Designed miniproteins, single chains, continued (4). Designs and how they scored, part 61

Each design is a single chain, and the fold is of that chain. pLDDT is the mean over its residues in the fold that is shown.

## One batch from the design tools (miniprotein)

Design m14235
Fold by ESMFold2-Fast:
Structure m14235 (fold): chain A 59 residues (1-59)
Amino acid sequence: DPELEEILAPIEDEAKREELRELFERTLEGFLALGLPEEVARRLALGVVEVDVEAILKK
């Protein structure tokens, strides 16, 4: 996912990027399970990962 990779680009640790990709997948599946449209679920999942990336970079 190009947008996900752009969000993950500042993270130098590949293991941490993979962890965040897994978080994205789990979060996306969760929103889809709630009956949200795919585009909405994907945007919300991207937002969750973006917040986590910002928290990592702020530290």
Scores: mean pLDDT 82

Design m14236
Fold by ESMFold2-Fast:
Structure m14236 (fold): chain A 83 residues (1-83)
Amino acid sequence: SEAEEKKKQGEELKKKGKYKEAAEAYRDAGILYEKQKNYKEAFEAYQKASQMLREIDPNDNSEEVKEIERNALRAFFKALEEE
């Protein structure tokens, strides 16, 4: 799926130390997983996206990180509602 391809791209970019690009790929994967209602996978992808941004700056409190964290929380609660 496109979500799995984006997740794989994020993993490859992470291995190359391209953390900003990896974060964008993981964020896109999270969005695509949410569209598929794969909320657990979406949550994990969003967590990896914020982790990649914090590899660049461990104290990153930007609006980008906050948005990703809000998306992660949304996916987390939706995953719980389906269990």
Scores: mean pLDDT 86

Design m14237
Fold by ESMFold2-Fast:
Structure m14237 (fold): chain A 68 residues (1-68)
Amino acid sequence: KKAVQGETATEDPLKSAEQALKSAEGAEGEGAKILAEAIRDALEVETDPKVKELLEKAAKVAEENAKK
């Protein structure tokens, strides 16, 4: 679905995805592992394509940081 104003007006989901990416990059070890699982759970439940892409990226980063 294409949206112009609504997308930028309500950035709650996008903001959450950005925060997830930021947290994933800063997290490590156990924290990163928990974050990655939380992001994956949210990704499985949510179907918004824009948010989904950001969450997938965040999950990947968190998983890599979980390994350290």
Scores: mean pLDDT 72

Design m14239
Fold by ESMFold2-Fast:
Structure m14239 (fold): chain A 64 residues (1-64)
Amino acid sequence: VAAETDALAAEGGRRLRELSEKHERYKQLYEQGNEDAKVLHEQYEAERDRLGAELVARLNALSA
């Protein structure tokens, strides 16, 4: 069961990273303002990190 939980945590992390990379690519395509885009990117990174941490914590709780 621990191995399954670890696998799900790893997959979740990869998925979040891939989504973050896709979001960065979209920002490059739809760039409308350098400083505004930078602020939005930083906000997205913070939210991504929070979601990643929350998912890992929840998966760890399930294995307890």
Scores: mean pLDDT 68

Design m14240
Fold by ESMFold2-Fast:
Structure m14240 (fold): chain A 64 residues (1-64)
Amino acid sequence: AAEYEARIAADPTDAEAWLNLGKAYFEQGKLDEAARAYAKAIRLDPTNKEAWDLLVEVAKAIEA
C-alpha cells in the first residue's frame, strides 16, 4: 500500500500504481477503497481489461 501511495503522489496518472493499490486494499478486505482505486485505474486506462475484471469482482464481494 505505502509503496503504491508514494508512486501515486509522485505521478497521479500512473494507472498501474492505482491498479496495484486496489489489489493491496482488496487483500486487506478494504473493498470500498479497492473499488475506488480500480475505478481510477480504469479512468486513466479504459483499455485495461484486468482493471475492469477486478472492479466487477470487488463489486460482487461488497454485495455478497
Scores: mean pLDDT 79

Design m14241
Fold by ESMFold2-Fast:
Structure m14241 (fold): chain A 66 residues (1-66)
Amino acid sequence: MHLELGEKYFKERKYEDAIEHYKKAIEEDPNNAEAWLKLSEAYFKMGQYEEGRRALEKGVEAAKKA
């Protein structure tokens, strides 16, 4: 499962790989708030603050739909 693979890579500090798997989870379910929030966290770890903020905003929107 892409969300679990993303978490695994995140814990290994392989943030680029984590981002790819979180993006796959979002592609399968765009309303998955957890996947958006985890994507945001991985972007922040890589210093990509603008991308992180955008993903966080999407995560909040997805959570409101759940």
Scores: mean pLDDT 82

Design m14242
Fold by ESMFold2-Fast:
Structure m14242 (fold): chain A 99 residues (1-99)
Amino acid sequence: SLSPEDLEAETKLALGDMYYGLGKRLESQGRYEEAAKWYDLAAEVFEEAVKLASGKTRKRAYEHLAEIYEGLAKVYEKLGDSETAQEWRKKAEEARKKA
């Protein structure tokens, strides 16, 4: 069953998903700089979830991290920053290995 830390991690996953949703909406409007800010907030919250989580919850937290890091890579590519985009893709690959 879930520990108190895993329950807190689940709460952070829900918050991160909300921030990711807001970022996706802005990205769909071509508002890439604003989308990046919300995606960065989502990444922060998912990184906190990974630190708290264990077992299946931690695996899900890494899956969410991989997804948001890919979102950041895509947005930075749209902003013309291919170097930063490549750094986020590398972080996404590492997160997927831990999922």
Scores: mean pLDDT 88

Design m14243
Fold by ESMFold2-Fast:
Structure m14243 (fold): chain A 91 residues (1-91)
Amino acid sequence: SIHEKILEEVEEVYKEVLEQYKANPKDKELLDALIDLGSLELHIQTFILLEASPEEILKMLEKALEGSKDNPLAAEKIKELIERIRKIIEE
């Protein structure tokens, strides 16, 4: 399903940042990005449970991107997720 593919993309991005943080546990930017991405994953899971459309999930991510301007790494990863999800919708 599209929802399953969206969750897989979110998990992959989170895992990438988590592995970078494990290698550099004093890097506050990586920690801040993990916190932001973890919160975002919970919101995506909630939207999926509520049968939200992929387009509604994208709108939520666009709002999250605007809110993450003070965290450049999180903003970059959210932008990457938006692009990955758009490709899934477009097939």
Scores: mean pLDDT 84

Design m14244
Fold by ESMFold2-Fast:
Structure m14244 (fold): chain A 74 residues (1-74)
Amino acid sequence: SLAEKLAKETQEIKKLVDEGNFEEVERKIDEYEAKARQARANGDLETALAYETVAAIGRMYLAIKKLEEKRKAS
């Protein structure tokens, strides 16, 4: 299902964040946000919400990791 695929992608995003692969994480977030916008434009609110949720989780993980790295560098 779409939900199962998005759950797997959320796990992969967390793995990439933990590995410090910020560029790939940001690319995936942008991709999901673009898909969410397309779904909303098409009236598919359930699909839009699913992609928006994955993107938000990804941004949260990325922000926390970047703050931890900045703290270590400063």
Scores: mean pLDDT 83

Design m14245
Fold by ESMFold2-Fast:
Structure m14245 (fold): chain A 117 residues (1-117)
Amino acid sequence: MIEVTQSGGGTVKEGGSVTLTATFSGDPADIEVVDWLAVREGKGLQGIASISADGTQSFSSRVAGRFTISMDRAAGTAYLNMSNLKVEDTAIYYGLAASKDKSGASLGNGVELTVVA
């Protein structure tokens, strides 16, 4: 089973930048896809970005052009680089890793990001 440990977040001024990190236990080669999800008050659970084992990336239209995603497969670490932050980016962010063997998906501990005007 893949375990996901997250770090980053905190309080940032609008227009600033932050990087969220998700580290995966087990064999990084077993990871098929990493999704970044956000829970915002009044908006529910939203997909933010994903990266697959082959490097294919996708982004929510809300963050396209402002956020980038990368994965160091050998190190078992995924990064969400967030730039030009807006107050509306305030959320709890979760990393989700799905395994290649379809044994399931593992959700991280979540990190809180607060963007202030």
Scores: mean pLDDT 81

Design m14246
Fold by ESMFold2-Fast:
Structure m14246 (fold): chain A 61 residues (1-61)
Amino acid sequence: SSTALAETLKEEGNIAFSLGDYEGAVKSYKEALKIFQELNDAAGIATVATNLAVALKKLGI
């Protein structure tokens, strides 16, 4: 399902972030965010948007 795909992309982003791969984390979080937005999943949007913002700050963006 689209929900399962969004959750998987969020987890891939979390793994990339934990490994210091902030560019990979940003990519995965952006894909997850798009799907959660299409699903109108407020909790998913909030979680991924927060994690994306932290990853972007790590890149100096």
Scores: mean pLDDT 89

Design m14247
Fold by ESMFold2-Fast:
Structure m14247 (fold): chain A 84 residues (1-84)
Amino acid sequence: AERSDPEGFEREVLAALALIYAALSKKVAEKTTDPELRQKYEELAKRFEELARQALDPNVPLDEIRAQFDELVKEWRKLDEEEK
């Protein structure tokens, strides 16, 4: 049986979360009537999709994935404040 590396599991979780944020960002972009917010959410969705791919690449350092995920989530929260 293949032994699951703890870092491998964390990468899978981060990739899944990134894809969820990407999907949510796209959904908000489609519903937003503000063109500037739409563009920001679409750009954020693309960045989350790219992060998900990088998270599953074992050659990309996990610390870099964690840092990028945290940064993108902070950007997502700032845009969410503009919706409220």
Scores: mean pLDDT 81

Design m14248
Fold by ESMFold2-Fast:
Structure m14248 (fold): chain A 91 residues (1-91)
Amino acid sequence: SSEKERVIKEIEKVLEEIREISKKILEIAVEKGLISEEEAKEALAIFEEQLEELREYVRDPSLSLEELEEILKGLKRLLEELKKKLEELEK
């Protein structure tokens, strides 16, 4: 439905924002010596695989609008937590 398509588009947008912030968090963590460059690359690779699996999952036509809205709500919560972590790390 057009309603599902709207929610899927919003999910895609939030996933891209999560990816960008997570990458920046890892880059700053390496710069501050909190993790190694290798650990950051491994973490990013696993994370990008998980994001792609979720992108494929939300395209499943069997998912209800309610299930998609629940996923979106969880992702928005995660995005806000990552933004807070980034702000704390930049200090």
Scores: mean pLDDT 87

Design m14249
Fold by ESMFold2-Fast:
Structure m14249 (fold): chain A 78 residues (1-78)
Amino acid sequence: ERAAKMEELRRFHAEVLRRLGEALGRPAAGEEAARLVLEGRSAEAYALMEEQYAAASEEQRQRVEELAAALEAELAAA
């Protein structure tokens, strides 16, 4: 079902952005980006998270890399 697949993709993207916000130490930004994705405003969500990542410390970027490995496993399972 196309509608179910679209909803699943939006839900997955929202989850990714929330977890990215947590990894960056900016959970509020992650929640806002997730909300934007669920509203169909993915470009704005991506821009917000790009800005947060660019301002992140090396330690926060390392946590993002660890999250990417975990998300790759989830994506492979989906």
Scores: mean pLDDT 77

Design m14250
Fold by ESMFold2-Fast:
Structure m14250 (fold): chain A 90 residues (1-90)
Amino acid sequence: MLEELIKKAEEALKNDDYEEAAKYAKEIARLLLEEGRMSAEEAAVHLKFLEIAPELTEMLKKGELPDAERQALNAQLRALAAAARAEAAA
């Protein structure tokens, strides 16, 4: 289950499909929180960022998203995927 979600999130991210990547990343964060493998504070940061990701993604597609915010979005999604992959490997 978790490995499949990680794979789908990574594939979506490779295709610059941030809406799809955010969808799977949000589910990964929820599962890690539910299993007690991610703190509530860490999960809250990821989930809050992912809630605004669709709006940020639309701004990116229109060329309206500042580079700093685009880099932050990319880093957040990749960090969550990396954390989930490390957990799945344990």
Scores: mean pLDDT 70

Design m14251
Fold by ESMFold2-Fast:
Structure m14251 (fold): chain A 104 residues (1-104)
Amino acid sequence: NEKAENIKDILLGFELGSDVNTLSREELLKKIEEARKFIDENFKEIIEKIAETQDAEYAKELAEKALKEGRYGMAAAAYFLAANSLSGEEAQELREKGLKLLNS
């Protein structure tokens, strides 16, 4: 499935990014698996739409909505998608927000 592979590649891109050497293989696989699980539960269509449009603002809005609803894993996935559409310090800040939510 081409769309599923695209989402997988986007998630891998977030985790591997410029900081790939700071994450262990086990940590990377765990974070990817957690993100996939959240996508499968209630967020797949929305994640796919963000991946297709690469709309950072839409992804940030979605993360804020998920936070308000107490869905921290889905919020983390949305922050990672927003980060993929951005670069530099802003992208790093969004990745850190996502990782913090997954580790809380």
Scores: mean pLDDT 62

Design m14252
Fold by ESMFold2-Fast:
Structure m14252 (fold): chain A 67 residues (1-67)
Amino acid sequence: MLKPLTPEQQAAFDRLRAELEADVERYNSELEEKVKRGEISPQEAERRKAIRYMAAQLEAVGRELEL
């Protein structure tokens, strides 16, 4: 059974999620710049965004389980 998060654990979780979301936003911005430069296709950028988003979600869950 998963115990409910304490207020301190919830605050740590919120900060972790915000950090991972900021990293995803930076990655997405870099991909959009590559599309503008013609280095990758818009379809390839969307594929990479989806993969990075999923990876960030798995990383967040992994860190939660190790807390």
Scores: mean pLDDT 75

Design m14253
Fold by ESMFold2-Fast:
Structure m14253 (fold): chain A 67 residues (1-67)
Amino acid sequence: SAEEAKEEAIKLLQEAGFSEEKARKIVEGSVKVGDEVVIDAAVHELQKAGVSKEKAEEIRKLLLEAI
């Protein structure tokens, strides 16, 4: 489900060092617009913040599933 995909993305962000509050804001903000361009921009920002390419790609797939 979209909710399960969001919760998994939050979990992966927490494993990457983000707090639950910050992870939830990133995921909810990306999904609210429902646009692949916004999701791609968010994933790029995560990589700039130090999230690995592999983990960022997993998060991207989950965010696309949550739309």
Scores: mean pLDDT 80

Design m14254
Fold by ESMFold2-Fast:
Structure m14254 (fold): chain A 83 residues (1-83)
Amino acid sequence: DVKEKLERAKELLEKAKEYLEKGIEAYKAGDLEKAREYFEKAARYATEALRLLEEAGLEASKLALEAAAVLLGAAVFLSTLRS
């Protein structure tokens, strides 16, 4: 069921992007705890999207690249906040 996994991955990626944006806004506002929470959610949704794309055989797709980019971005910010 490639289409179902693709649509679910798109929904998860949109949530990941939304939480990444919210995390950046919280970070700019100096709310580091809220920023951490949002970046953790972004990483979680991006990871789930990547898993679904891999299961669908779409690991080399544009969506997989976008999900990987969101995951990397969230991970970098989380690393910064951990310090």
Scores: mean pLDDT 85

Design m14255
Fold by ESMFold2-Fast:
Structure m14255 (fold): chain A 76 residues (1-76)
Amino acid sequence: MTADQQAALKKLESLPEEDKKKLLEGAKKIAEELGLPFETALKAIVDVYEATGDVEKAIEIAEKLLRLAVEERQAQ
C-alpha cells in the first residue's frame, strides 16, 4: 500500500464502527464496479468523508470522482 492508503486505513480505525462498516462496504462496491483496487476506492471514500462528515455523501462523491479518473486513464 502507498503511505496515503495506510493513512486512510488509520483514519478509518478512529471512526465509529457503524460508519467504518458502511465505508468499507461502499469501497468494495465501487472497486468491483470500476475494476479498481479496493485500497484506491477506500482512500477516495475516506478523503471525501473527512471533507463532508457524511457516509452516504462520501460514497456518492468518491464513486463520481473515481469514474472520472477511470475515464481519463482510458483516454491515454
Scores: mean pLDDT 77

Design m14256
Fold by ESMFold2-Fast:
Structure m14256 (fold): chain A 66 residues (1-66)
Amino acid sequence: SSSELPPFLKLLVERAEAILAGADREEQVKELAEEFVKLGIYTEEEAEKVAEAALDEVIKVLEEEK
């Protein structure tokens, strides 16, 4: 119900699906981190660490649902 929650989750799922489809993980983490910085949520250094951790969690959930 938060306006930030759906866009944030959508970005995570799209990047996680791309990685699962064979996209470069480092590139997807960087792109997600750049989006977080644009949203004003994190600094560049923080965004990369958060994006990596969040993507790992989403990938785990998507794989478990299969």
Scores: mean pLDDT 74

Design m14257
Fold by ESMFold2-Fast:
Formats: structure tokens, C-alpha cells, sequence
Structure m14257 (fold): chain A 72 residues (1-72)
């Protein structure tokens, strides 16, 4: 169910991005949205394989870590 995973990723990323925008951090919001797009592309290209899901998760975690690091 690749489509279901994509929908969940997009919804979660939008929630986080909107929160970051409410704090005035548009750059962090954009990074989160870009990470979600990259994760979605991986899942669309490869399907919902264990490897693709792991890669997608890593992309999202990396974006979150970079957003936190920028805040410091």
C-alpha cells in the first residue's frame, strides 16, 4: 500500500511544516516539505519495500535533525 504510506508521510510533514511556519521558520518548513517529497519519490519509484521505507524514514529523520540544529 505505497499510496497509503505516501498519504501518511505527506500529512505528517505538512503538520510539522505548518507548525514551523507558525514559528516564523519558513526555511525549516521548506526543508521538511522537501524531505517529504524526496521520501515520496523513493516510495513511488521503488514501491513500499523494506529498503525504500527505511530510506524514506532516514530522509525524514535527517530533515528533522537539521531543523533542530538550525534552531540552536
Amino acid sequence: MTEELIAKIREAAEGVARYLESLGDKEAAEKVRKAAEEAVKLLEENGATEEAVKEATEILLKAAKEAVERAE
Scores: mean pLDDT 76

Design m14258
Fold by ESMFold2-Fast:
Structure m14258 (fold): chain A 70 residues (1-70)
Amino acid sequence: GLEEVYELLEEGKKLFEEGEKKKDVELLKKSKEKLEELLELLKRVGAPEELLKELEELLKKIEEKLKELE
């Protein structure tokens, strides 16, 4: 069921953490792309509000970091 979703979320978080630590725009963009795809999927299937909020907050942090580095 949701196991694959949580695996993708963790992968996206790792890419964000590495991108932030290394100031790597490409890693941050990959994190954003994966998490945006995941958020779109979760909205279609009616995922829990808590999970949607976590993803939206993480995406905002990635977008802010990208603006700082670009």
Scores: mean pLDDT 80

Design m14259
Fold by ESMFold2-Fast:
Structure m14259 (fold): chain A 68 residues (1-68)
Amino acid sequence: GVAEARRLAEDTIERAQKLIEEGKYQEAIELVEEGVLRVASLTRDPAVLRQLIASLKPVKEKAEELLK
């Protein structure tokens, strides 16, 4: 449900940030991409989905910038 989707998004952000701190940028990108798919499977509310995906985007963009 929505609560599970929010928890998963928060866990994904925290884990991706730790991977970035360890220099594992590609793994952080892959984790965020998997997290987006899993969040989409847990909620059918388009407004909640849009907000959760938007919260995951900055950590992915940070990993992509550091991978350059």
Scores: mean pLDDT 84

Design m14260
Fold by ESMFold2-Fast:
Structure m14260 (fold): chain A 61 residues (1-61)
Amino acid sequence: PVLSPRPRPSAEEVERNTQALLDRISSPAQRADLELKRQLYLEDPEASGEEISRRVREARA
């Protein structure tokens, strides 16, 4: 990686990591949760992991 100023994580980086995880998970329920997390990160890239997890739990409740 280049020594650029610290940018916020890109949507592409989040998507790539999520896709790698999806490839390893065979459970449809866990895949659905990761798809939701990816969508939430894309809509609000500044949201914390806690906030994203909270929203996923609320959607499942």
Scores: mean pLDDT 66

Design m14261
Fold by ESMFold2-Fast:
Structure m14261 (fold): chain A 67 residues (1-67)
Amino acid sequence: SKEDGEKAAEAAKRAAELGDATGAAASAWQVYMSGGGSKEAAMEAVRAGREGNAEEAAKLTEKAAQE
């Protein structure tokens, strides 16, 4: 749902503030599974988080949840 996607995007932002790229990637995966946003952007966010880029993962997760 959209609500689940927004909640996951919030969690990704918090993970990025702590430098937790793995946590940001997990939150991006929640947006993908919720179906409440852009699946393409959510998958790119997962990729960024797996590459260790927590800030980019959080930005892409928020974008995915809003689209």
Scores: mean pLDDT 76

Design m14262
Fold by ESMFold2-Fast:
Structure m14262 (fold): chain A 78 residues (1-78)
Amino acid sequence: MPSENANLLLAQGQQAFEKGDYKSAIEHYERAIELAKDNPFVQYVAYQNLSRVYEAMGDLEKAKEYEEKAEKIKKEAV
């Protein structure tokens, strides 16, 4: 939507993560990915940050999953 952009959502996700609001951080990063389907840089940053959020929550399996998604985007550069 015109009033919402992926870069702003990445910033909001980062702020939520720094406050320990992991649920809000995840929601902002997932929304950024949804809006930026054709922007591999935003998807890469969002997946890296989702990996960090899940690692902080102790969900190492999901942390690894998102790290692998970020790495795939970095290699394939679509």
Scores: mean pLDDT 81

Design m14263
Fold by ESMFold2-Fast:
Structure m14263 (fold): chain A 69 residues (1-69)
Amino acid sequence: SSLYEEALKLIEEARELAEQGKFEEAAKLMHKADELVKKLEEQGDYETAKELREKLEEVSRLGVKAVID
């Protein structure tokens, strides 16, 4: 789906920013990706949403977790 492709792109861009130490910028992209994941969950696409949430958690582990909340 277009939501999956857009969310995946945002997550990959956030990963690149996090690897550069740009955690605030990475967090902004992760927030946008999270909104798309919520839309997938509302549409009943739970399996795709779960995959994207696991990828978001991987980026969070690079140091972004502290700025997401």
Scores: mean pLDDT 82

Design m14264
Fold by ESMFold2-Fast:
Structure m14264 (fold): chain A 91 residues (1-91)
Amino acid sequence: EAEKLIEALRKALEDADRAIELLKKLSEDPKYKEAAERAIKALEEAKKLLEEAIRAAEEGDVEKAQELAREAVRTLLEGLSPVADALAEAL
């Protein structure tokens, strides 16, 4: 159902905004600055893909919306990897 997909995508956008806010605070620490900045860039790119996915779903192109959502997830996983590594080393 397109409505449920749109709801999930909008929730993902909200979660991305919260993650960017937390990463901006993390970037104030020199230890994590580079990793946090890379993660913020990946989240901003993922947000664009999620916005495109919402538009595609609203137009009834559920297949395209799912493809764009998968690209957003891939972008996030690649961008968050350096932050996960930096946090693991700090623990």
Scores: mean pLDDT 80

Design m14265
Fold by ESMFold2-Fast:
Structure m14265 (fold): chain A 90 residues (1-90)
Amino acid sequence: SELEKLEKEEKEEEEKLEKKIEELEKEIKEKMEELGISREEIEKITGKDAKNLSEEELEAQILLGVLEVAEAVKNTVEKRIEERKKKLEE
């Protein structure tokens, strides 16, 4: 049926989105490693005024912010996948 096709397409899109987020997280982590700045070091500088940060520290702070957004989106997608599974089992 049309409804079964739409439900399958939605599930496939959610799974594709999760994979894309995982790839993005990997790319961000690789860029952070290239900067030579650890997550803990970035967290220590997040409370400083932007004018007091080096260019590398600003870039690292931006990368951490993007990573945190990616982690939040992934958690939302995982929740939607789990809710979808529960509806199909009921």
Scores: mean pLDDT 73

Design m14266
Fold by ESMFold2-Fast:
Structure m14266 (fold): chain A 76 residues (1-76)
Amino acid sequence: MKAEVAEKLLEELPELMAEVARATGGDRAVVAAAARAAAEAALAGGVSKERILEAAERAAEAAGIPEVAEAAREAV
């Protein structure tokens, strides 16, 4: 179940980051910190680095915050 939980987190990452961005009024630091935590959790769950980075790029586009993808790259 560990890998399945991590994969669901990545699948939902774009929507989650877009919601966090909207709720915080576009607070880049908060959204980037959330993205880093999600990337670290997914990596610990056994998801590949490539898969995490792809999801993070989609999340960055959905949120309109490029720091999401950068935070994920630093986490892996």
Scores: mean pLDDT 78

Design m14267
Fold by ESMFold2-Fast:
Structure m14267 (fold): chain A 70 residues (1-70)
Amino acid sequence: MSAVERAIELLIEKGLSEETAKELAPKLVELVREGRLEEAVKLLIEAGLTEDEAFLLVGEILTAVIREKR
């Protein structure tokens, strides 16, 4: 599973629509790949997640990105 596919799945689990998750996930994964974790958290908060949910989700996406590069 790609990091983008994992991000889509996680966003849908947090209550975002499939359409919104598909639009948001590539941008979120790119921010995480660039080490721009604070901006990734901010993007998720703007999308309607709590700060705690945003931090946990960014951690999960970071793990997926690391696994994808191996």
Scores: mean pLDDT 81

Design m14268
Fold by ESMFold2-Fast:
Structure m14268 (fold): chain A 68 residues (1-68)
Amino acid sequence: SILAAIQQAIDAAPISPAVKAAVLEALENTPDLEAALRAARDAMLAQGVSEAQADAVVATIRAAIEAA
């Protein structure tokens, strides 16, 4: 399922537990996938994650959803 793919991708992401919580909150509060991924990226940047790392995490989440 898409929900399981999202959970697995976030659990595997090389980011702190606090950043993972912020990403999950952004994804849960945004019903459109593209807007949700953008909100997740913005949440990571707000937590001090670099643009390159945030982009890599978003790409991993997107790939996991597409593979599900």
Scores: mean pLDDT 78

Design m14270
Fold by ESMFold2-Fast:
Structure m14270 (fold): chain A 76 residues (1-76)
Amino acid sequence: MENLKKDIEELVRKTLAELGLEVQDIEVKIDGNTIYVRVRVRGTPEQVEEARKKITEALKKKYPDFDVGVEVEAVE
């Protein structure tokens, strides 16, 4: 699923850029019908929660047939 994984990564990067967040790391894993995204960003706890929500909403909108798990972690 190279194209799907790349599409997801690009969507995540775009969403984070729209929120003005500095991205440290993005990991995308696809397991069956589940999309797992782990993101490390520099930001406040409020920004981290907003990023998690926006990424989850964007992924659910684009891939409604998939289960989505999003983890966003703040780094210093």
Scores: mean pLDDT 81

